# Designed miniproteins, single chains, continued (2): the designs that were tried, part 8

Each design is a single chain, and the fold is of that chain. pLDDT is the mean over its residues in the fold that is shown.

## One batch from the design tools (miniprotein)

Design m4229
Fold by ESMFold2-Fast:
Structure m4229 (fold): chain A 84 residues (1-84)
Amino acid sequence: DERLKELNELLKKEGIKYTAEEIFNAFDIDGDGYIDKKELEEGAEKLNLPIPDVDAFIKKADKDGDGKIDYDEFLDFLMEILKS
């Protein structure tokens, strides 16, 4: 997937050593395909990612208003942050 390749290259450029898939899988601790607040905190600690406000991050990324971030919402959010 060219989108994933582009995103992974942007993550690498920002000094992040993990792929988007690896980051999402680390956050998706329960394996349900969604990231909630608890999973995001635990995943960010596991990957040493600087997410200062988990509630604000989820609210901004949650485009469907379901209170959780699915894989596509996560990828879109990362692309919006990293893409100039």
Scores: mean pLDDT 70

Design m4231
Fold by ESMFold2-Fast:
Structure m4231 (fold): chain A 151 residues (1-151)
Amino acid sequence: SMVKVIVGDSESIKEAAIKLAKENPDALVIIDWASFSRTPRAEAFAKELAEELKKLGIKYELSKKSMEEVIDELPEGAKVILVTIDLNGAVAAVQRAKEKKIDLTLLVAEDLGKEIAQERSGLSDEEIEKLSETYRELLRELADEFEELKS
């Protein structure tokens, strides 16, 4: 498939990212540092993932740009594994990747994204979960393949 979205908890997403990077050595591995750097826990996750990729000899980029900007700057036909916590930004990235025919596998660590929403949005936990379900449904409709890892 041209665009695949995988959502799940941080540990499941880390395992999936490493596995996919190993199985796809031709893919560009990009970590959405702009989103992960927003909290100490999300930052620690991104650093741990980066260290594991480094130990495996896998090249990666810590991107300070928005995911949409990252996709826009990629060469036509690029194969990309993009790791993020931002479901809203993921929707925009998927739409842009489809327009540009980028081979995108997008992995979303939802638990870390939920923590940021709890700190910054002023929404209740129930409102955050409902909003997350809305973005998951949009991603399921937009993506060629959608996978939800059970936590």
Scores: mean pLDDT 87

Design m4232
Fold by ESMFold2-Fast:
Structure m4232 (fold): chain A 61 residues (1-61)
Amino acid sequence: MTVGLYRALYDYEAKTPEELSLKKGEIVEVLEAGSGGWMKVRSLETGREGWVPAKYLGQIS
C-alpha cells in the first residue's frame, strides 16, 4: 500500500533494526503511517524498508 512519495529532509541514522537510515534528499515511498509520528517507508534507491520519524520527511507528490 502506497500513501505517496516523500523526500528525506535530513540525514537519519537508524537506532533499531526496524528503522531505516536515510540520506538527505533520498526519495522514499511511504507504505504505512504509524502512531507517534513514525512512517514505514521504502527507499527507491536501495529498496530497503523500515520506520523513520515523519518529521524527517517532506511530501513531494
Scores: mean pLDDT 80

Design m4233
Fold by ESMFold2-Fast:
Structure m4233 (fold): chain A 89 residues (1-89)
Amino acid sequence: KVEEMAEELARLAEEAAKAMGLEVTEEDREKAFAYFKGLLSGLPEEEQEKLFEEAKEVLELAIKGDLEGALEKEEEFAKRAREALLAAA
């Protein structure tokens, strides 16, 4: 379900960006989808589920306006994503 996970993350990213007062274009939506699809496709199934849940937590905090919490979780997510991609290489 990589495409469904990428679609959900792209949708949440759009909501988070709008909550932050940013404009979201169709090109931004396409780029977000492609980014998440590429990221998830490079990982084993167990890591896909883990990254999906971690990314959702970051984006949901941003949607709620908890930008400090979102940034803290994003740092953890980014480190985890890089480690998982490196390990899968």
Scores: mean pLDDT 75

Design m4234
Fold by ESMFold2-Fast:
Structure m4234 (fold): chain A 160 residues (1-160)
Amino acid sequence: KVEELKKQYQDAKNRAGAYEVSIEVAEAVLTVVEDPEKGEERLFEAFLRGAELSRESKDAGELFVTNAGGIDGRVGKILREMLEKSLEAESEEERERIAREGARRATQAILDLSPEERAELAQRAKAEKERLKKLYELYKSLADKLESEYTALEEAERRA
């Protein structure tokens, strides 16, 4: 029972993590529209965190790519290519370089848009950010509840 609850907790935690880094991508996209240099830095941090999450959970990585694609198809495609290259990387230095190149490519793709297309992207990113926040809160709450349940069960088993 404890191991089953721990597995459910880890699955919920991984899903919450995927929504959290997806929110970071939406915020980074909004930042690129206003301040490209700061936005690129934020995309780099989100992509690096997402790559770490993808190594821990393939399902969380796939969810992250799907969410990024919902914000912008180009950003989602660049992220998928970056995650695939990151999994083949043998060092943390190579993984950082891959994430940095991904962030640079995503930033350039946004900057290559017309003013009208950038305005549309900003509206979509803002809407997706609100949707992703609700999903993050849902899975964060589920993870916290499951952790409380398995912790109480472990404590009860130690007292028996």
Scores: mean pLDDT 89

Design m4235
Fold by ESMFold2-Fast:
Formats: sequence, C-alpha cells, structure tokens
Structure m4235 (fold): chain A 111 residues (1-111)
Amino acid sequence: SDLHLAARLGDLELVKELLKNGADVNLKDAYGRTPLHYAAENGHLEVVELLLKNGADVNAKDTYGYTPLHYAARNGHKEVVELLLKNGADPNAKDIYGRTPADLAKEYGNY
C-alpha cells in the first residue's frame, strides 16, 4: 500500500497525509508486515513515533514472527529500539526460529 511505501521511505509528510485520509495504520501486506515494520527496519524515528501515536500495534508479527523491534534491533537502529520499548514492545518476542530482537542484534553485529 501507499502507507507501507511512505513508511519504508521515511516520508513523514506523506505518512501524515495518508493517515489523515483514513489509511489503516495496521494494514498488513503480503508478508504480514505493517507500516511500522518498514519504518523500524529503516530507522525512520519520526515516522515510527507518528505511526505509534496513530495506534500502530507495536507488537505486530509478520509471516516470519518478526515484530518491529526485531527489525530495529537487527539493523542497529538504537533510537528506534528505545522508542519501541518505551511504547510497550516485547523484548522477549520470538520469531519463527525462536530468536528474540536481542538475538538478531547479536547475530547481525549490532549488540
């Protein structure tokens, strides 16, 4: 969707406009990913904050069992990790292979 693309690109103004026009903040794509997953994966702090303020599910799981926190931790986006945790992200959430966000951070050298 347009909201998934805007969140992935970090286009804060477009995310704001799409949400104002009734875009579903929790819409899942073909991979089970929400806009929050893409914003967190790419370290777009202000977009993450805006999505959370608009009711984004901080603990949404994609088809691999990844939460937004898994993506932020895997890619070393420390400020996004802190913001997600402050908003109730589960640091003990496990993906389909039993890995936590901290396990992915270590595996990818972002510990």
Scores: mean pLDDT 92

Design m4236
Fold by ESMFold2-Fast:
Structure m4236 (fold): chain A 76 residues (1-76)
Amino acid sequence: SDAELEARFKEFDTNGDGVISAAELQRVLEALGWHGNAQSLIATYDKDGDGVLDYAEFVELMTDPAIQKNIPPALF
């Protein structure tokens, strides 16, 4: 499970800076046909208010059952 989460994080971290921006998350989700707002999604898990997700915040997002119902299954 941790290895799968690390692989997913690297897929979203398109510029390799070790964090996921709202723009990076939005591009991936739109490619999967999702029409929501990635900025609002990040704001729910962004505990330090910097507008990006670190790995720990990303794990919280990916393991939230409420989010899994609203995001394409291919993301998980």
Scores: mean pLDDT 70

Design m4237
Fold by ESMFold2-Fast:
Structure m4237 (fold): chain A 88 residues (1-88)
Amino acid sequence: LTPEQIKELKALFNKFDKDKDGYLSPGELATFLSNDEAVNLLKKLGADDVGPRLKLLDTDQDGRISFEEFLRALQKSDTSGKEAEALK
């Protein structure tokens, strides 16, 4: 990710952060992932597979997503492939 992309992501994150607490609620995250502009940005960053992962983080409905956690989910970390299948 470039510094420009991080700034753009932060601006978009703040747009959906109604509480101004630096976190997205599960409902706000669902709206974000349903937004065409947000989806197009994620595709440009090569993070089109992040949507399912972010939905898995929304399991307890009390877990808010911080901007740092959001950036971490967007980074293509080498996850050694098959480990993600074990999250059932």
Scores: mean pLDDT 64

Design m4238
Fold by ESMFold2-Fast:
Structure m4238 (fold): chain A 93 residues (1-93)
Amino acid sequence: MKIDPEIGAEQLAMAASAGLLDLVEALLNRGVDPNYVLTNSPFGVNGLTAGFIALLTAAVNGHEDIVKLLLEHGADPNAKDKDGKTVADYLAA
């Protein structure tokens, strides 16, 4: 089943933000790329990877299992936004 990369990436970010571990795992197992750069994000943050949004929102909300799962599937914790900030920069603030 061919998932559109943009739609899959948006669903991954949304599921991680909502704390839906089973859905995050299912999307990653279907081959959704956590490092896909969003061009038309419903979050209003175009140019970010789905993994950046998913890691940040999961970590802020205490969903450590989702953070671990994303990193195990190759989400880049050093990905930078348009301002040159990583997930770690936002968590340290």
Scores: mean pLDDT 74

Design m4239
Fold by ESMFold2-Fast:
Structure m4239 (fold): chain A 80 residues (1-80)
Amino acid sequence: SMEELAKQVGGLVMQLMLRAGLSQRELAERTGLSTSTISRWMQGKLLPSKEQVLRLAELARELGLDELAEQLEALAKKLP
């Protein structure tokens, strides 16, 4: 379901922040997204676009988090 997909994105966003040592503000600045958007994703309350998830995947690869990037890329394929 789209709700389940949103929760999966939220979990991966939390993992990106924790493993990279980034705050919501820093993640927002590096991705060009708002802190409000990131907060809602972390709570599974907002479904991101495919393009937004791919931006997160690109950042994860830049930071050497290749497994997380692959999980984000796989999830992006399921998004409209």
Scores: mean pLDDT 85

Design m4240
Fold by ESMFold2-Fast:
Structure m4240 (fold): chain A 72 residues (1-72)
Amino acid sequence: SLDERLLEAARRGDAERVRELLAQGADPNAVDAEGRPALLVAGEAGHEEVHRLLLEAIAESGVAPVAYDARA
């Protein structure tokens, strides 16, 4: 699945693969068998570029208008 491939790419720090998978509609909120989201996996592995790509994709997926709804 796209989600599984995204998690593997995040673990490897393969930013190019992450970009391709996100462009194909992979879920940036995907979690591995241990319940770890791709964002956390990339972050704890020190893959800053992949972490940033995932963070941007999560924001653009419409998951968090938290700050937007806080102020008029």
Scores: mean pLDDT 74

Design m4241
Fold by ESMFold2-Fast:
Structure m4241 (fold): chain A 62 residues (1-62)
Amino acid sequence: MEPVRAIAKKDYEAKTPEELSFKEGDELEITRVVDADWVEARSLKTGKVGIVPASLLETVLE
């Protein structure tokens, strides 16, 4: 899958080491779809990769 840019809609605090913490307005790159509710994403601000709820991301379409 080609990476897709997204913007965080809300603050999120990771509950496990596999999850990614972010703040509202942070830019993320979706690297993989895990399932209907979860995606793997990279924070463009920190370079960290983790799983996040897909519903908290707004996809940026070009």
Scores: mean pLDDT 78

Design m4242
Fold by ESMFold2-Fast:
Structure m4242 (fold): chain A 57 residues (1-57)
Amino acid sequence: KLAVAVKDYKAKTEDELSIKKGDVLEIVAELPDGLLLVINLSTGNAGKVPPEYLEEL
């Protein structure tokens, strides 16, 4: 599932991913804590991002 970052996010923990507004991401899974496991297709990096920072395409 593709998504776009609607806001910049700075990772708070080692498992989280920093993203920039306008980055295109692939949602891999929804985690039990409500975070999304994503791959940033613009950078190639993967990590956890809060869903409020993404808009599904």
Scores: mean pLDDT 83

Design m4243
Fold by ESMFold2-Fast:
Structure m4243 (fold): chain A 71 residues (1-71)
Amino acid sequence: SFGDVVRALIDKAGLTQAQAGRALGVSRATVSAWERGRRVPNGGQVQALLELIGETIAPEVADALAAAARA
């Protein structure tokens, strides 16, 4: 699931949900909701998650991934 992808990115960054929330400017509860599929990060938040592990993608790809997770 997309939530599994979010968890994998945070784990690769070596962060807890609380630390990831602080790094991304969101609450720990928001990060937990992403991991559980209750909420989907937007394209900018997907890019910020990838930047935590030193990777970047085009904004269009980030938006497409977020849209696919909602479908």
Scores: mean pLDDT 75

Design m4244
Fold by ESMFold2-Fast:
Structure m4244 (fold): chain A 66 residues (1-66)
Amino acid sequence: FKEASIREAFKEFDIDGDGTISKAELMHNMPGKPSEEEINEVDTDGNGTIDFPEFVTLITPFVHPT
């Protein structure tokens, strides 16, 4: 999975254009509808927003099945 494709998906969820995605936006718009617990695991700062590296971690199971 190419970085450019992941970045484009991130941009689609980043409605405010701040370079972060809110937890609520991910829960409602992401394919597979990740649980709040899964989002909280990648939100290491606990601030309720997901940056690009955290987003990559969250979608990895959908892109690279384990």
Scores: mean pLDDT 67

Design m4245
Fold by ESMFold2-Fast:
Structure m4245 (fold): chain A 84 residues (1-84)
Amino acid sequence: SMDDIRSQMGKLSDEEFNEALDKAGVTDDDLLSIGLLNKEHLKEAIINGTLESLIRHVVRDPEAKSKLTEALELVKERARERLE
């Protein structure tokens, strides 16, 4: 369920989050473009569901939007793998 996925997302290490962000190609400039100060704030936005709203309403650069969407999906995929 979504609650199970969110629980597992909260258990991911900083290293696992950073791996997903790096694989998606997210840069500090991408984060600044949406008002996030660093990767830690991005991790919080992913876990609490705020990132989806930011992608829809705040992100103007289509490249940044694509990278952030990919990062979110990679984090969710890693959380799903932990449920197995």
Scores: mean pLDDT 74

Design m4246
Fold by ESMFold2-Fast:
Structure m4246 (fold): chain A 67 residues (1-67)
Amino acid sequence: MLREQIESGKISDDTDVNARDADGRTPLHIANELGRLDVVEDLIKRGADLDARDKEGRTPFQIGASS
């Protein structure tokens, strides 16, 4: 599962960095929620969308700030 990959700090090279879960969250949303800054930087380097919005209209960086 995508969340489990981010929680472990091991993202598959085959992972779509802009894939969305059932809540509209991208890997970057989950990485910020978990405080995984190393994963956040890796995702950004892979072309993650910084302006992706979840079902609540939040960007990945707004999630990290609101928790």
Scores: mean pLDDT 75

Design m4247
Fold by ESMFold2-Fast:
Structure m4247 (fold): chain A 61 residues (1-61)
Amino acid sequence: SELLNQGLITAAKNGDLAGVRRLLAQGADPSAKDEDGKTALEIAEENGHEEIVALLREAQA
């Protein structure tokens, strides 16, 4: 699952909404952290990707 989690973080950083949706459907952990200790949600918030932020908040509910 580490590859899925890394993919989720990368997709969130790049604003790839379709990639985020696909990786979450494949079982990526929305609470996984990168090497800086940041989650995909925190990275999406920092980069202003509001649709990805909303999707990740729902995934953590």
Scores: mean pLDDT 82

Design m4248
Fold by ESMFold2-Fast:
Structure m4248 (fold): chain A 106 residues (1-106)
Amino acid sequence: VNEVDGGGRTPLDYAAALGDRELVEELLAKGADVNAVDPVTNTSDILIRILGDAYDELSEEQKKLLEEAKELIKEGKLEEAKELLSKIYNLSDEAIELLIEVATLQ
């Protein structure tokens, strides 16, 4: 009945996949609908919270790489940013792509 293709997940789905229950609760409190068709509407703040929460758990080297990835996104070097993010945080490719898409909106 329903076909779910890769990339059709919401920010709430990614927070749940990361196992971050507090972020899931924050996403719901911020009005993130489980069926949000336009993730852009709520994704920016949600993504920043996901990154911010993980930031405290990163080593100094990983924090440095994260800052480099942010600068690469800002410069439009999305492929390089994607590679750095995959090294810093053990996220699925789909989650990394969501992070990059939202970061380019900022």
Scores: mean pLDDT 56

Design m4249
Fold by ESMFold2-Fast:
Structure m4249 (fold): chain A 160 residues (1-160)
Amino acid sequence: MNVEDINRQDIHGRTPLHLAAEAGDLEMAKRLLEAGADVNAKDDNGRTPLHLAAQAGHLEVAKLLLEAGADVNAKDDNGRTPLHLAAQAGHLEVVKLLLEEAGADVNAKDDNGRTPLHLAAQAGHKEVVELLIEKGADIDAKDDDGKSARDLAAAQGIEL
């Protein structure tokens, strides 16, 4: 495979490493990284391979990308980090990896002022909400609508 083919983008700005990360194909992701794939390449939505692995819950691919020097706090075109996407999707083990091993900012804000805790609370992911609070998420932080993660959790029947 020529080095020019490894980072070749599709019609959506996605490299082969984005597709391997979205699919959870650990063996393909490893071969692409060994061949010099850009671990921090961005798609047409500003997402890195780590955003797609985190959104899909692919723990072993997310770990491999972090070991390859993926930016844990990279922002997409909505200001969201991999931790926002994992928290919104309820992927508890990926949320643990991002916070405990990779040093993700637990209080990172998206372009609507929402933290990972707002997205987990809105989605009803109780175990992710409990973990984010244990890791020092601000429960009373306000989004641009003036809602806290507490206000969103109460709408899902989660007590914070």
Scores: mean pLDDT 97

Design m4250
Fold by ESMFold2-Fast:
Order: sequence, then C-alpha cells, then structure tokens
Structure m4250 (fold): chain A 58 residues (1-58)
Amino acid sequence: MLARALHDVKTDNPAFLSFEKGDILEILEEVDEHWVKARSLKTGEVGYVEKGGLEEIK
C-alpha cells in the first residue's frame, strides 16, 4: 500500500523514518493501531512512521 506524508518528520533515531510533506511511502507492515513500518520511495530508507501522519493512496 502507498501513502502520502501529511507533514515533515525529522528524526535522529535510525529506527524511525524521516520524510517531508508530500513524500510517497510504501507501507511494508502495520505494527499496531498507531504505527507502521514503511519505505520512502524517494530515499529507499525504511523505518517506523505514525499512521496519523499518512494519507492512503491507491
């Protein structure tokens, strides 16, 4: 599943994904009700992302 970032996220923790508003992320796994594991299509980086900051794309 693809999703679009609704806001910028910057983090120094390598477990979490950094991205910019409008970036397209591939959802790899839903961890729980609040968190997903995703890959940035722009950078290829993988990390955890809060679901509330994402908009689903078909």
Scores: mean pLDDT 82

Design m4251
Fold by ESMFold2-Fast:
Structure m4251 (fold): chain A 74 residues (1-74)
Amino acid sequence: DAKDARGRTPLHVAAERGDAATVRRLLAEGADVDARDSRGWTPLQLALAREGTTADPAGAREVVRLLLAAARRR
């Protein structure tokens, strides 16, 4: 996966935003759920860190669910 200046993949960015639709699409395309950003954070860890501060709790919960399911199946 392509990484930005912070070492984040598109999956990291979607997870941080609580964008469940983009997370579903990226996982279907084979995005690396275990990818780490420049600070060693996975998309799941970013989603969990944002869960308490997001304006969209439903989107955040769906993102966490999708990432947990993908990580556990490996």
Scores: mean pLDDT 72

Design m4252
Fold by ESMFold2-Fast:
Structure m4252 (fold): chain A 157 residues (1-157)
Amino acid sequence: LPPEERLELPEIQLSTSKNARVNIANVLLLLGKEEEAQKLLEKEQKDSLEAIELHQKALEKATTPAQKAYHLLEIGNSYNNLGNIARIQGNYNEAEEYYQKALEKYEEAKKLDPESLAVNFNLGLTYNNLGNLKNEQGNYEEALEYYQKALEFYEKI
């Protein structure tokens, strides 16, 4: 029997490509290439803010639960990316605020699509990013609580 159908999940490729520039910028900082890293972070910050504004205007026009869940997911993805930028810049309080805004948007999306693997994955990813943030601050007890929450979401996928 031939293998048809891997539904190519285009949605997993878009979240990984947005994180790729932030990951490249982090490696550039480790290589002492600060100006190249900064230009990538500024571009990705701008692109993330424009995506939030675009998806907010689209969310106001969204007529179905699925359209609303999609725009909320993309707003959450953009906030999680801003949190990663702020964390790499050492702006830990701003990083935490962006990760909390991402969680709020994913929990709003989850109420509209409770079985969304993409929403559950991004909740787990954002809790893991908060765990990393608290671990970098030396707050190991709070980091452990966030990693346990991340695990509870990954076990549902």
Scores: mean pLDDT 91

Design m4253
Fold by ESMFold2-Fast:
Structure m4253 (fold): chain A 73 residues (1-73)
Amino acid sequence: SSEEVAKSVDDAVAGAGARPGATFPVLDSEGKEVGSVTGLAGSAPLLVKVKGEEPKVFETGGEAAEYILSKVA
């Protein structure tokens, strides 16, 4: 469901934001990986990769989550 995808996005963004250097998968409703979020060192920008899309960097978790949801939900 869209709600399960939204939770996966929120969990990945929150995890990456809390742990610089860590990568968290974004899963669809079937548990299949459709993207990932990596916390970057230093200013802690979020590196987002979504299948079929160019990688993007975001300064906030909210912007990262909105971007991922626009592509996967």
Scores: mean pLDDT 79

Design m4254
Fold by ESMFold2-Fast:
Structure m4254 (fold): chain A 81 residues (1-81)
Amino acid sequence: MEEVGRRLRAARAARGLSQRELAERAGLSQAHISSLERGRGRLTPETAVALQEALGLSPAEFSELVPGVPASVLTAERRRR
């Protein structure tokens, strides 16, 4: 899980976003983003889709960046909204 958090932090930083700015874009709290980046938060399919969209990545790009979240899960969750 820490590896997932580290990759999320790198993707956010590459876009010049603070934890608060990413949280606002994803509709999450800054504390939730901080927990995920530390590997302590729960990464649900809904949260993964919100982060993928907030970072401007495709489901496939996000799945490569964050191993453990398949692109199929991201695509299925998006269609439910």
Scores: mean pLDDT 72

Design m4255
Fold by ESMFold2-Fast:
Structure m4255 (fold): chain A 59 residues (1-59)
Amino acid sequence: GKLYRALRDYTAVSPYTLALKKGDIVEVLKEIDDDLLLAKSLTTGETGIVGKSLLEEIK
């Protein structure tokens, strides 16, 4: 899938959201809508919903 890097730390606000640390690499599993993705952290192995604005695509 597409790989993204976390632009900042993010504390999970629900059990369905993905917690991030700045620099974490995530793989996109599914696009939910224009602003939300279902992603897996390659750093932690956790899967959850994350905002696109928190991520930078790795080319």
Scores: mean pLDDT 81

Design m4256
Fold by ESMFold2-Fast:
Structure m4256 (fold): chain A 62 residues (1-62)
Amino acid sequence: TVTGVTELHHAAARGDLERVRELLAAGADVDARNIFGLTPLDIARRVGHEEIAAVLEEARAA
């Protein structure tokens, strides 16, 4: 996307845990930064989706 926002950013913002897992299984880039320098993990933490934040943190470590 022009703004660097990926489907993983959108799923994290929406609280769509199943979509996050699907995207990670498909090889989505957990380190992708939007134009504000935010990763999907940063978005999940800011919105308060703790389970999504945990899943993204584990995926980043793998």
Scores: mean pLDDT 78

Design m4257
Fold by ESMFold2-Fast:
Structure m4257 (fold): chain A 72 residues (1-72)
Amino acid sequence: KEIEELKKKIERYEATIEALRRMGVPDELVEELRKLLEQAKQAVDSGDIEKAREIMKKIEELLRKAAEVLNA
């Protein structure tokens, strides 16, 4: 169940990143988010739940920064 929830969270991050890209977030931030998303997918696929959660925390921090850029 935990892995299924993490996979759904990854799908939500992917949708959010695509929305941010369409709203005009700089390509550099979008590329960094996509790189972290790929690392999170690999961690989930390998069963490394703790690593996946650490990467997801970084994604959430970077998503917050991207939102701040749009408000500036």
Scores: mean pLDDT 82

Design m4258
Fold by ESMFold2-Fast:
Structure m4258 (fold): chain A 62 residues (1-62)
Amino acid sequence: MKKLAVAKEDFTAGGPGELSLKKGDKVIIHKENSGGWALVESLTTGKKGWVPKSVLEVTEEL
């Protein structure tokens, strides 16, 4: 099930497939991995990429 989340802190992409976020950015979580990463879609930019789950606050399950 997809989830709506907000970035609770800034994140800068450190490698391929990662997405940079700014605090307050709204995202849809599409997938989570066992390593504590989430595949998200930015509602601000429309871009997709991996971010640490620790920088996200889930607000709603979709």
Scores: mean pLDDT 83

Design m4259
Fold by ESMFold2-Fast:
Structure m4259 (fold): chain A 90 residues (1-90)
Amino acid sequence: SEVRKALIQEAMEKGKIVLNGSTTYALHLAALFGDEEAVKEILEHEAKTGEKLIHAVDKETFKQGYTALHLAALNGNEEIVELLLKAAQL
């Protein structure tokens, strides 16, 4: 969805956004939406800027705080899980 891509882009530019009263991050949105291309772009951007969202916890999306890795695993997207695990091990 173009709207989903726009939300991810805004979160990348601002570091975080508020969506339906919840604060969330670009990497969390990309993992939640199953957008593998967006995950790759965000991780490459983080590698260039030194910022890392891979370990950020989103307490407002779920009752217990989740990382982007937790969201990818919950959705069963094995490709995104692999991408995030490789990024976390760097």
Scores: mean pLDDT 68

Design m4260
Fold by ESMFold2-Fast:
Structure m4260 (fold): chain A 95 residues (1-95)
Amino acid sequence: SLGQQLLAAARRGDLERVRELLAQGADVNAADGFGRTPLHLAAENGHLEIVRLLLEAGADVNAKDTFGRTPLDLARENGHEEIVELLLEAGADPN
């Protein structure tokens, strides 16, 4: 599905493929088997420009995976400070 392709592109850092898939109507809030969205995967892997693009496309900044983790939690755990700042500016719950 387009959602599965979007999850894969967000994980690997393929900015142009993310852009193409969103233009084709891929669900920005698609979830994998662990409830992880493209925003979770981009935040975990340090893909700042993909995080920005997903937020502009209406990604749920406070989405929780099956472990209760948000994109903010994953960015913090992986030391991606610029992504932490961007997510907080976009309305991420800091708690």
Scores: mean pLDDT 93

Design m4261
Fold by ESMFold2-Fast:
Structure m4261 (fold): chain A 61 residues (1-61)
Amino acid sequence: GLAERAELAESLSEEVREVAREIGRVLREIGDGIDEALALARARGASREELAELLGRYGRP
């Protein structure tokens, strides 16, 4: 009924906000993953120039 639709709309609005928070969390985790990948590249003997190029290509704008 109408009451059921109102509850669903409110629930969906809350779910949309939850998804937005989840996306923000995933983006932070991606940043952490980049830092870990760079640490592994350093451990494997990547030069400072190679790391700088990788950061410029896939890192911060």
Scores: mean pLDDT 68

